# Ledger of designs, part 86: designed miniproteins, single chains, continued (3)

Each design is a single chain, and the fold is of that chain. pLDDT is the mean over its residues in the fold that is shown.

## One batch from the design tools (miniprotein)

Design m10966
Fold by ESMFold2-Fast:
Structure m10966 (fold): chain A 111 residues (1-111)
Amino acid sequence: GGTATVTAPAPQIKTRPVIAAASLTTPDGKVVAVGFAEIAPDGTVVGSLTVGPLGSRLTITGDAAAGTVTATLSGLTAADSGTLHVTAIGIGENGKPVAVGSGSAEVTGGA
């Protein structure tokens, strides 16, 4: 099967945890994969959840040295198309979520 990868900047990952949120949305607007991952300042994934028909194919990772989070969809078929999106959400001073970066990639026929 094919793979699709999208990366978002998350420079705050070096100093505080970030939450990465990722989704695959089909061309007709259906969300078929959603993932969330908590990334520690060392880049370790300390908790994750994926849901949806393609959720088991979605993996989120962090890279503290690069200051990035990456969402990868694997095992894609020619029927799989849409927009893969990832957003990095930092934890601000008051524990409130603050968007720190995003990325998107088109998936066409499983690639």
Scores: mean pLDDT 79

Design m10967
Fold by ESMFold2-Fast:
Structure m10967 (fold): chain A 61 residues (1-61)
Amino acid sequence: SELEELEKEFLRELQRVYATASAAEIEALLAELQRISAEGRKTGDLKGALERALALARRAA
């Protein structure tokens, strides 16, 4: 499904960031991802939250 493909791509990008970024960069990314996740849960927009998370992870490193 589209949601499953977005999740796989996000996890792939997140793994890349964890392998290449500094601890401070990872901490900053995680904090912003937690905000995106919280908003997605409040609105029920899981797809939108994953799209924003993917975009953020792609820019992180």
Scores: mean pLDDT 83

Design m10968
Fold by ESMFold2-Fast:
Structure m10968 (fold): chain A 75 residues (1-75)
Amino acid sequence: MMTIESLLKRGEALLATAKRDPRVPQDLVDQLESLIDEIRAAKKAGASESEVEALEKQLNQLTQQVADAIEAALR
């Protein structure tokens, strides 16, 4: 079971990677920063399991978009 703490750590690691990679568009970096702020707010508020799952789904989608942007820049 993924905890909100593990999700936040994963999101912060992805954001650090995206900020260091010039192939990632700034709008995706901005979306990641916004999502991480939502995850932090949810952690402070004591988010339900369903809220954590929704945030995980959003992070997985942004992870795929970052990967797609890097792949597109290499082609």
Scores: mean pLDDT 82

Design m10969
Fold by ESMFold2-Fast:
Structure m10969 (fold): chain A 64 residues (1-64)
Amino acid sequence: MEEVLEKVKQVVEKNATAIANLSEKQREDLARMLVSRYLPKPTEEEIEKAKKIVFEVARKVKEE
C-alpha cells in the first residue's frame, strides 16, 4: 500500500499545477484511476487515501 501511495504522490506532484486546476470531481476520478493502475482491485479505503494525496498536493500548489 505505502509503495502505491508513494507512486500516486510522485505522479500527482509532477502534474501538480494541472491537478490544482481540476474540479473536485475530476480530482476524485484521477485518484481512483491512479490507484487502479497500481492495484488490481483497490478498496474504497485505498482510494480515499489516494484522494487525500491528490487534494493535499493541489492545496499546497495554491498556497505556495
Scores: mean pLDDT 77

Design m10970
Fold by ESMFold2-Fast:
Structure m10970 (fold): chain A 67 residues (1-67)
Amino acid sequence: SEVEKQYQELYRQAISAETAANLNKVGADFSRSLPKLKKDAELNEEAAKKSEELAAKYRAQAEALAA
């Protein structure tokens, strides 16, 4: 059904955003270990936060379709 396809796509987008958030967190952790990369750590932390917000949005949309 169309609803099932929409659910699968939203779920796929949520997983993709969660993966991006996790990778940016790992990048931030590495950058924080090096004083010269402080700005890189901050950028990775901001990117992780935005990806987490996007993932939550897609998950909420998918759950709304399933309700």
Scores: mean pLDDT 86

Design m10971
Fold by ESMFold2-Fast:
Parts: structure tokens; sequence; C-alpha cells
Structure m10971 (fold): chain A 102 residues (1-102)
């Protein structure tokens, strides 16, 4: 079930932003690494995003992941969702992310 929602998010990003195969692989690797973390904080998310080569221009993807962490974070510390370049994509991705967490 989780993998289907991840694929839907990737398809949405591919249709909207024309993600490369390399970027798609980075998104999958990032999501898998985040799922394996025992503690989720903004600092750890930023560290993992940088490790996987995410740039400021890729904030839409990072913001979607930050929204996943909002439910799981004790401190409610998040990557800025408003940093997304396109509000429409941010909102649609957030809705898919919420669906994934339910």
Amino acid sequence: MVDKILEEIIELLKESKGLSEEQIEKVRALMEELRNLGELTEEKVKEIAEKHGFKVEEYIVVSAIGSLLKILSEDNVLIPVGAAKDRYFAEVILDKVKEWLE
C-alpha cells in the first residue's frame, strides 16, 4: 500500500516537473531512509536530503517529506512547506502525503 502512494507522488511530480530518472531514484532512497529512522527531526531530514543531493530547487519534494514528519515530530519542527516553488503542486503533494500516512 505505502509503495503505491509513493509511486503516485512520483508520477505527480514527473507530470508536473518532469523529474529525471535520477531524481526519482533520489526520492525513493530518501523516503526509504526516512522510514528507517527511529527519530524524525528537521535537522535529520535536512541531513538526509543533502546526503541524497537534494537542492533548494527541489523543495517541493523536501516539503512533501517534511509534511510526513509533521505527524511524527514531537517538536513539530518541519521543513518549510511554503518554500515550494509552486503552491498548487505543494497542496496536491501534501494531500497525497496525508493519504499515505492514514
Scores: mean pLDDT 52

Design m10972
Fold by ESMFold2-Fast:
Structure m10972 (fold): chain A 72 residues (1-72)
Amino acid sequence: SLREEAERLAEEAERAEREGRLRDAAVKYHQASVLYLQLGDYDRAAEMDRRALALLERLGDETLRAQLFPLA
């Protein structure tokens, strides 16, 4: 299910973050957020996006940030 996939991605993101794989973690948090939005779970989606953005700031990867969070 989409919820199980979102939860798996969030768990993988947390593991990647603990292991110092910050780029992988940011991507997976963003992927989890997209699925939570499709589920209508806005609170979890917002939490995942906040975690992804924080990691992208730490990485200084402006290209990846623009790819995941393009300006309107």
Scores: mean pLDDT 87

Design m10973
Fold by ESMFold2-Fast:
Structure m10973 (fold): chain A 84 residues (1-84)
Amino acid sequence: SSSLEEGQKRILETARELAKKTGDKRIEKYGEELVEIAREIYQLHERGEFDPELEEKAKTILLSLRELKAGKISVEEMEERVKK
């Protein structure tokens, strides 16, 4: 498996586990969004291109998922961070 595919699988597994634990489908939606953004970033890098706004959005979702898993933020707080 490619490193990208392995990373995508881990993101989706984490988001789905959190969605099941909380009963909140928005978590799964954000996990899927992060996977799509990661794919776009990978394709840009293969072309020697860089999108700082897209990179920052990916980092925001990833960090928010980690904080949500740690019980440090709510899903509503994650959603507000992603919308900024």
Scores: mean pLDDT 82

Design m10974
Fold by ESMFold2-Fast:
Structure m10974 (fold): chain A 59 residues (1-59)
Amino acid sequence: MATIEGEVVALLHVNDRYAVVGVRDLATGQGYLVVVPREDAADLKPGDVVTLTGNAVLA
């Protein structure tokens, strides 16, 4: 698990259990795909600046 602070660029997938969120790290510009519980993504939209904790992989 990792904690990523960045800008939401896309919600790529949402189901009953989890969401896959595309996030750009604002310090490095690096893109990540972060898997988070669905409730953590319920209010997210592109352009939001957030801190997400979940399973993160390089995009």
Scores: mean pLDDT 78

Design m10975
Fold by ESMFold2-Fast:
Structure m10975 (fold): chain A 84 residues (1-84)
Amino acid sequence: TRATLLAQGEILLESGEISKPEGAVGYQAYAVGHTLLGEADPANREKHMALAQEYIKKANEIDADVGLRAQRAVEAASAMARRL
């Protein structure tokens, strides 16, 4: 449901904020969080998807393996949201 996507997105943004000083993993959490928020709020989808892509780039610049995992996690989150 939309409520589930919003709750999960907010939790991931909070996790990213805690992990932000640690770098790549925090950016991965932000990328997935914004993806879920974008799927929950179609009016702001483009903004959230742009932020998700920016955070994937930041993760990749720090650690290419984490960047790849972030890209795959974003794709999985979008696919899951479309099934809800």
Scores: mean pLDDT 75

Design m10976
Fold by ESMFold2-Fast:
Structure m10976 (fold): chain A 63 residues (1-63)
Amino acid sequence: SEAARQRALERGTALANGAVQAAKAAGKAASASVSLEGDTLTVTITVDGKTIVESVDAAQAAA
């Protein structure tokens, strides 16, 4: 549903923002992006030029 899709994006964005905040508190440069393609939520986090990409089912992210 659209509501589940929006919750997945909100949860993914909160996760990404939390990771960026933690990295910045540790004195590191950090950025993140979140995208949803079909039923897959992809979170990309870059810390000091190192990129980590995680993909999760959107329904699990929305729960």
Scores: mean pLDDT 78

Design m10977
Fold by ESMFold2-Fast:
Structure m10977 (fold): chain A 84 residues (1-84)
Amino acid sequence: MPLQVPQELLDQVDKKLQEALKKASEIAGIKADSYGEAMDLLVQKISNTPKESEEYQKYKEAYKLLVETLLTQAVDLTLKHREL
């Protein structure tokens, strides 16, 4: 049986991911239309930026925020689904 995730939980996850995307975009000074695009762009910028630069730290911080938010939402979604 495929796990049917309630729309309410999906909406909460989407809202949190969109908030993280906006905040990460502000930290890194990037514009991205999707979470995946933002992550790909940040990986490219991190790879092409000197490790000792302020820009490198900003890109790394933004990428960490996106990864941590995605992981937290995946865990929260799993736990909330188990409570239903």
Scores: mean pLDDT 76

Design m10978
Fold by ESMFold2-Fast:
Structure m10978 (fold): chain A 109 residues (1-109)
Amino acid sequence: MQQLQQVLQRLGQVIADIEALKKEMTAKLKELGESQELIDAVETTYDSWIAELRAAEQEVLAAAGSPDEPQVISQALSLANRAEFLLQIMKIEFDKYVEKKKQEKKKKE
């Protein structure tokens, strides 16, 4: 039970962190005057990622007390670890993108 609670807590936390990054990214893209098509693409991509992680939560809950529970927990932990790593990369790449766009605007003025 402790491992099941731990994986659900980690999935919930990374989902919340992805939702926060999505809001920050869309707000910054609007400030930069980026197209609605780009903003929509970012929202769709992150919403799909959140849906994948939510599906993993449901699989963990459905496997609770079954013979498959340890395998499902292991898979969900791997997914959480990967999502946490990708979230860090996405933050770094987004910061670089924003900085590049700000520099381009300064050179035009």
Scores: mean pLDDT 83

Design m10979
Fold by ESMFold2-Fast:
Structure m10979 (fold): chain A 93 residues (1-93)
Amino acid sequence: GVELARKALEYAEKYKETKKEEYLKKSLEYIEKIETDPNSPLRKSTLDPRRGSGETARLLAEAYRKIYELTKDEKYLEKAKFYELLAEKSDGL
């Protein structure tokens, strides 16, 4: 849910500020919980903005962007772009 995505972003921000691997690991753990939830709107072919799926995708995109800024690992940039696209489709932007 949105709350787990907020936690993921919070830890990504702490990782950017402190550069401590523990915060990167915590951020990724919260993201994994969202991505592996079988009831998550993110796993469906269509996103319903009324379910908060757009906000969840936006928060995940921001978290991955912050992780990429420090790690420079292209896999995190690809995930950020993926969630940015999902947020755009959900919000009609």
Scores: mean pLDDT 73

Design m10980
Fold by ESMFold2-Fast:
Structure m10980 (fold): chain A 80 residues (1-80)
Amino acid sequence: SLLEKLRAKLAELEARAARLEPNVSPEDAAEIRAAIRDAREALRRAEENPDDVKAQLEALVFVAVAGGTLLTAERKIAAA
């Protein structure tokens, strides 16, 4: 299901964020933590309301935002 794929993706992003944490600025670390927190909350709401298409789309958007935030931080480190 979409929610199972989003849960797996969020777990991947959380693991990547943990590996990245010692190499990012405090500001970038705070942005990553906030994006992951928002994605986690949106996904939880979608899982509690599995027939709510809007909640599922919001979970997809927040997981995508968390992924983009993490990718931006990874690229900054690779460029340094």
Scores: mean pLDDT 87

Design m10981
Fold by ESMFold2-Fast:
Structure m10981 (fold): chain A 93 residues (1-93)
Amino acid sequence: MSDPTLPEVELPRDTPEDRHFVELMLEANELAKRLVEVLGIPPHEALSLAYSLMVVELAERRGLPRSLLSQGTLDSARQAREYLEEIERKERE
């Protein structure tokens, strides 16, 4: 494979806050994978839902103004939370 997807590169900033942001991005990618694999949601929709949830959680934790978030982002984040609960319910059964 000549095209690496994730190069081994240090982040420009290595702060706890930047590391937390990267962790949220990885969690969003993992949620998107689970949305596709467990619920059969299309990959582009799954990514949109997962990243919307990540952005809302980041904004809430950092105390960012809600004016930076669209109503669509808030609605997508809510739907992503509901789907995550459905996945966890399915994995329990």
Scores: mean pLDDT 74

Design m10982
Fold by ESMFold2-Fast:
Formats: structure tokens, C-alpha cells, sequence
Structure m10982 (fold): chain A 91 residues (1-91)
């Protein structure tokens, strides 16, 4: 559990750094984690191609887009065990 949370923190920090570096937007890593947990419960309905188009419009390079999508997917996967544990703790 602690390992999964550490993994999420690392991935969220990397995503925040990429956004700041390429767009100048400062994202809170904690907010990135919360969004990933929400997506682990209810998968995003936007297609990968639609997400790529949005990131491209925000000024990300193709290389940065590939890295962002990979990190977002890894973060959502890392969030799944935590979401399951939180559900088990409630009922």
C-alpha cells in the first residue's frame, strides 16, 4: 500500500513538471492524484486521439504527449489498489 502511494506521488510530480516545463501551468500533484483515483473508479470517456489533440493544442510536443499519456496511464493503474483498499475500509 505505501509503495503504491509512493508510486502515485512520483508519477504525479513528473506530470506536474512536464506541464510546467511545456505550458508554464503549475499543477498541484495532489490534485493530479485525486483525478487519477476518480478515473480509476470511472474511466474517462474521451478517446486517446481526442486527448492527444487537446495536449497538442496546449503546446506539448509529440514526445511530451507520449510521455504524459504513459504517465497518466501508469498513475491510474497505481491508483486502482488504493481505491480498492479505501472501498474495503468503508464497508
Amino acid sequence: MEEARRRMEELAERLAELYKKHTGVELDPELIIERAKAKAEVPAKASEEERIAVLRKQGFSDEAIEEILRLEEELIEAAKPIVEAERAARA
Scores: mean pLDDT 76

Design m10983
Fold by ESMFold2-Fast:
Structure m10983 (fold): chain A 96 residues (1-96)
Amino acid sequence: PTVEERKKVLEEITGKDYSDLDEDTIRKLARELAKEIVERTQKEIESLNKKADEYEKKGDVNKAIAYRLQAVGVEFETELLLRRILGPEEAEKILK
């Protein structure tokens, strides 16, 4: 992604104007936003996996699988969003 593409993505997410900011400032704000997204998403994934574990213990294998697939979906969507905000190289540094 170019600096202009990053500005556009940040504008879509935050509703703020970034047109007059330099590249280094955009990179810093993008990293800060990415960290907030990761923290929020990790909590959501943990919640979904906890629900999956509860259904598995009850013998509801189909519900357990459904919640695990939702967790994988959230992880995948977050990875795509981080790649749009940071670019692939910097996104890989944050993703585990």
Scores: mean pLDDT 81

Design m10984
Fold by ESMFold2-Fast:
Structure m10984 (fold): chain A 61 residues (1-61)
Amino acid sequence: PEKDGRAAAEAGEKAGGKEEGERAGRLSQMGNVDEGLRAANEALPAHPGAAASGGAGAYQS
C-alpha cells in the first residue's frame, strides 16, 4: 500500500520499544535472566532518548 512509507516510519519507533520489551519477556521465559534484565534495562532508557539518533553515549538507540 501507498501508506507503507508512513506506517514504516512510525512502526520503526514503536517497534524499537515493543521489540525490547518482548525480547526481555522471551529471555526470562527461557531462563536467561541476565539477558532478560539487560534487554529490559536498555528498553527503559532507550525510549525517552529517541532524539539522540545513534546513541552517542550508548544509552539511546
Scores: mean pLDDT 51

Design m10985
Fold by ESMFold2-Fast:
Structure m10985 (fold): chain A 87 residues (1-87)
Amino acid sequence: MRLYEGEEALERFARALVEALRAAEDLDAALERMKESVSNEEMHRMIEEVVEMVRAGEPEERIIRRIKELLERVIKASIEQAKKRAE
C-alpha cells in the first residue's frame, strides 16, 4: 500500500485506524501489536499518541486530523533521510 497518494487516501487510512482502535477489546494490547508490526520509531510514536487520543475520547475528526499530520511528518522525515543518503 502506498501511503501518500492524496488527501482522500490519508483520510481513509486514518479512519480505518480509528475504527480498528475503537473496536479493540484491549487498547494496550492493540497498541503493542501495532508497534510490533512497524519498525519505524516515528510510527511507534504516532500509534502511541493516537491510542491516547482514542482513550481520552477525542472526537473522530480531531483524531483523523492528527493522524494525517503525523503521517505527513513521517513521510517528510523518510524523504529527508533518503536525500541525506544520496548526498
Scores: mean pLDDT 73

Design m10986
Fold by ESMFold2-Fast:
Structure m10986 (fold): chain A 68 residues (1-68)
Amino acid sequence: ADALVAQGWALIEQGRQAAAAGDLQRAIELYQQAIALFDEALALDPSHVGARGAKARAERELAAVQAS
């Protein structure tokens, strides 16, 4: 689960960089990929508090760029 969470956080950072560059479509794709990785982590360990928090962060970032 930890490896999936680490990969998801890397995708969130890439998504932020894409959004800052004005590439909102790329940011959306990266945040969706991060959410999918956190969902995989939670499927392996439903009690993984780090994965739940990270997923909430990715969903918030996704909502912000979709509202732009």
Scores: mean pLDDT 82

Design m10987
Fold by ESMFold2-Fast:
Structure m10987 (fold): chain A 83 residues (1-83)
Amino acid sequence: MPTIDELLDQAVEIELTLQDMYKQGKLPTEQQIKEYQQKLDDIERLIREYIKNAKTLQEVIQGTAVALTVAGGQFLLQLLKKR
């Protein structure tokens, strides 16, 4: 079971990669799009469970921060898919 910090790091890395692709005018392949979408969906599922099992407000805040990062990555991926 990955830690919250590991999930945040993974979500941020994907978001930065997609942002860099967008800025450089690089188009991801359909396979890359599918792979990033699956990874983001997996992180979202794990974060949902993390928040559901949260026992402190701090854990809810941390889980929500990761969920927002995933949402940003998902939005950017949809933007790239439209191209």
Scores: mean pLDDT 82

Design m10988
Fold by ESMFold2-Fast:
Structure m10988 (fold): chain A 96 residues (1-96)
Amino acid sequence: MEENDIYTIELRLDDSLENVREAIEKAKKYAEENKKPAMVVILDEQGRVVAYIEFFYDSKTKKIIAIGGYRDDLAPEEVKKLIDKINEETKKIYPK
């Protein structure tokens, strides 16, 4: 459900990879513990979304669905790797 209650963590493009990983873990944990949507957004210097990860708790399967995306030309390689890994883990849970 898209609501004003979406737990959102905003990071800057120049934030450390450790901060990015911590934000991803916090958002996922929030979604698991509260059974509500959570997201992480990474913003450039102009405040535009460069990368994002959304976490949804599927109450039917009791699994987290994670969907991430990034702007290929703007996102750092390490951020792309983190998002790609998250998308692969979600594919294992929800193969289509």
Scores: mean pLDDT 77

Design m10989
Fold by ESMFold2-Fast:
Structure m10989 (fold): chain A 97 residues (1-97)
Amino acid sequence: SMAELEKASRERTRKMFEEEAKKADEEEIKKTIELLKKVFNGEELSEEEKEELFSLLVKYTLSAPPILDEIAKELGVSLSEIHEVEGELLKEIVKLR
């Protein structure tokens, strides 16, 4: 029936939006890993990169703490080392304000 075709169309649209949202989250996690990798390799971040990394770490600490555990495993560091980076970034950002 036409109603079944409309239902299937709506379900496909919903799944597409859910998949696009998931891909956006995956890209944001990848960016967080890349920025943290630079920090742990002793590379200097720009002021923009410092603010971005701080915002991402705060977001995950407040909304999705298990994601930080997975990032720590991926980088081979402890969660405590990630929290230390967050604290150091906060000190640097506060000095600029």
Scores: mean pLDDT 78

Design m10990
Fold by ESMFold2-Fast:
Structure m10990 (fold): chain A 69 residues (1-69)
Amino acid sequence: TAQRLERVKEAIDASIGSPPSVADLAALAGMSPSHFSRAFKAYYGKTPTQYFIDRHVAEGIDDIKRAIS
């Protein structure tokens, strides 16, 4: 289970330019979207959606750092 969740995390990281839906990530993990969301939150402490938002925030911070010389 943890191995499958790691795989979907890697998929999110790899495809940030075209992020897969929660349904696509759940399918990759071999789970229903509901089961996947619960398992992901239990393992990472946040929902897949929240994890994605956190990654977008990280990108925003990088953009700000690049703009401010």
Scores: mean pLDDT 68

Design m10991
Fold by ESMFold2-Fast:
Structure m10991 (fold): chain A 93 residues (1-93)
Amino acid sequence: MEEKLKKLEEALKEALAMVPKETGGNELTRKKIEEIKELIKAAKEAGVTPPIELYLLLKALEEILKEAEKLGKGSNKSTKFLYEKSLEIFNEN
């Protein structure tokens, strides 16, 4: 878990560094945040404990969105990068 958390934190730092150079919108970031929140809600309503990975990814995406809004920039490319890296990290054998 520690190794995966470190890799996710490094991916988040890289994604945040992309935000000042973004020319697109925030639509993908908002969609992914909403999708993850819906997954967490659905799991809780089904009486299942949501995976910790969903909470970690949600926090990372919310940080990207906050930075983008603070700078008046987009985050769609940063979100795509982080999301793809998170899938790689959490599904590594």
Scores: mean pLDDT 82

Design m10992
Fold by ESMFold2-Fast:
Structure m10992 (fold): chain A 92 residues (1-92)
Amino acid sequence: MSFEERVRRLLALVEDVLAEREANGDTSPVPLAELRERARAAGLSDEDIAILEGMALRYSPSPDAVSPAALRAIADELREVLEKMEQARAAE
């Protein structure tokens, strides 16, 4: 899997979790265990899961759960990475 494909899969995972929480009106923090299991089910490697956990810890210092605000920050960072990759491709 390319780095771009891995970033797209991580973004899709985070966006899916946020969309489900929004649909349910749930503002509670997401357990990291839930994110790990969902990432494994999506076919992400243990290395990609570790990257997601590292991002979560940067935006949310809780070791066991990630706030919806932290997940939005992660999604925004992943979108910015993809935009920079797109711009680099467009720049030849």
Scores: mean pLDDT 78

Design m10993
Fold by ESMFold2-Fast:
Structure m10993 (fold): chain A 61 residues (1-61)
Amino acid sequence: SLEEELKRAIAGAVKQDIELGTSPRAALRRVAKEAGLSVATVSRIFKEVTGKSPAEYAKEV
């Protein structure tokens, strides 16, 4: 669905920022601003899509 595609796009943007050396907090803030969402919403979407918090994901990159 479009909603699932949007969630994957949001999670993908956070992943890319972290992989490029951006801190998880800064990645969440940037993506939240671009998407017009709260940081809490983007963090929840990331965990839903990846099974990990952004901070947990960053430790494995």
Scores: mean pLDDT 87

Design m10994
Fold by ESMFold2-Fast:
Structure m10994 (fold): chain A 76 residues (1-76)
Amino acid sequence: EYKVEYKVEESVDREKGRLSLKFEVKISGKYEGEYYLSGTSKNGEVLSKEESESLSEESKKLLYEVFEKEEEEKKK
């Protein structure tokens, strides 16, 4: 139905033993648009409150549906 493209950048601080993830998600297709979500995950926390609030209602709905479908597929 819609196409999801994401880009993940992983950085490792070897001296401190920390891992940080930066990801960017681009969604296009069914809703006739491109939606962008970007954030930095530390210790599994994917988005800040500020970043979450910056998403449009349509982008939130698309991301929710995509992530729910991915989770369903994993769990089976």
Scores: mean pLDDT 47

Design m10995
Fold by ESMFold2-Fast:
Structure m10995 (fold): chain A 90 residues (1-90)
Amino acid sequence: MQLTPAERYTSMFVTFANSGAGGLAARALKEAVKNGITAEQLERAADSLAATGHKEVAEHLRKAAELMRQGVDLEEAEKHIQKAIELLLK
């Protein structure tokens, strides 16, 4: 099955984060957001990252996904995504 651009970048994000490549993970997440990542895709990424010990990153992604699913506070959802990016760059 051919991946959408958002699915491809989300897969790259998870792979880079789990490999310790925080800068590449941050770039992949930014591209996934730009290409219309869904709340469901973001939740699946968060679950994968939580399983590998990235609990704080996963929590911010879950909060963003919940807001996106409800269609409310999209600016707050973006702030949670930015916080996840900042945590990956440490």
Scores: mean pLDDT 84

Design m10996
Fold by ESMFold2-Fast:
Structure m10996 (fold): chain A 69 residues (1-69)
Amino acid sequence: MEKYEKLLKKMKPIAEKLLNGQKSDESVNEIFDKLSKEERAAVLAILYGRIQNLDKEEMIKVAKRLLSS
């Protein structure tokens, strides 16, 4: 649990920039290419959690499920 909680906290600023529609010369694909598989899962979990109004524990479950797929 704690490992994924720390990962979500680390990736929250990146996910918030994507959610706020930040117009960057760097594409979403370029940002994701710089991230590990675990970091990508965390970003996706945060994005999904914000859309679905999930709490932190539910976002951790989503991240784990994405890593298992």
Scores: mean pLDDT 71

Design m10997
Fold by ESMFold2-Fast:
Structure m10997 (fold): chain A 85 residues (1-85)
Amino acid sequence: GKVTLTVVLRDANGNVLERLELEFDTENVTELIGAELRVIGALLDLELQGKEIAEAELEVKGDTSNPWAQQVIERIREALEKALK
């Protein structure tokens, strides 16, 4: 199946620091890992810029029945949570 992830990262004043819209096929391992790496890369870029993330919004749409897709989405959630402050 297909999954669409929307990630919105904001500072303490409510300014949008980054917005990502990611689509991936849950049967394609390269696309699954690619989605995770794109989120991690955005978080790293903001850290290197000295930007503090106060809020992270994650929206997940589509078919998440694949256990591998569920694991990737969970890792993305954990990365977003750890990046806050």
Scores: mean pLDDT 85

Design m10998
Fold by ESMFold2-Fast:
Structure m10998 (fold): chain A 84 residues (1-84)
Amino acid sequence: SELEIARILAAATVDLAEIDFALELAKKLGDEESAKRIEELRKEAEKLFEELKKTTDAEEARKILEEMARITEEVARILDEALA
């Protein structure tokens, strides 16, 4: 449904914001290697978000959101390791 896709887009927007926050934090910490890795993952997430904006199928939208969530989890792991 259109409403379901709108909710998925909202969730994906939050995922992108979390990645952006992690990237800013890594840069502020002076961790160039973590920042570089997070930038690469941010670009992958952006490509998925553009694909998500083009889909009209709720099941396909859910699959794309799951992949974006996996990227966000990887970003969180990188940041956790940088802070340890």
Scores: mean pLDDT 87

Design m10999
Fold by ESMFold2-Fast:
Structure m10999 (fold): chain A 86 residues (1-86)
Amino acid sequence: HMMKEQEEIIKEAEELLRESKEMEELGKKVSERSAVLLQATAGLFGLAIDLAKEDVEKGKEALEIAKKSFELAKEELEKDIAAKQA
C-alpha cells in the first residue's frame, strides 16, 4: 500500500523533472529569467524525489510545492514567448 504511493510520487516527480529540464532548454532560447525559474523548479522536483524515498508525506508536500513552482514557471515562459512575438 505505502510502497505504491511512494513509487507513484517518485514516478510523477521524475516525469515532471524531465519536462522542466526540456522547458529549461526552451527557456534559454527565449528568456534567461524563464530558464532560471525552470532550473529552480527542476531542483524542487529532485528534492521531492529524495524526500519521497525517506517519507511519503514529505515527498507529497514537496511535490505539490514543485508543481506550483512549475505552473508559475510555465506561465512566465508563455508570457515571455508572447512578448517576443509582439
Scores: mean pLDDT 82

Design m11000
Fold by ESMFold2-Fast:
Structure m11000 (fold): chain A 63 residues (1-63)
Amino acid sequence: MFRGRGESPGGEAVGEGPDAATAAGLAATGKMVLAGSGGRQTEVTETRVVVEGPAGRAVGEAI
C-alpha cells in the first residue's frame, strides 16, 4: 500500500491506499475532517477513518 501525508496548522492527516493517487486523495479527505472536527491527527483508508484529538480517539469504518 501507499501512504500519503497532508499537513495543516491544526494537525496531520495520513491517507493509505493501494496506489499513490488514492493515498493522496484519502490524505486530502483527512485534512478536511481535521479542519471540521478540531482534531490533531487523522488516518484515512478506503474502509476506515481514525481521528485523534484532545477528546480522544474516534474510529469510523465503511464497507
Scores: mean pLDDT 64

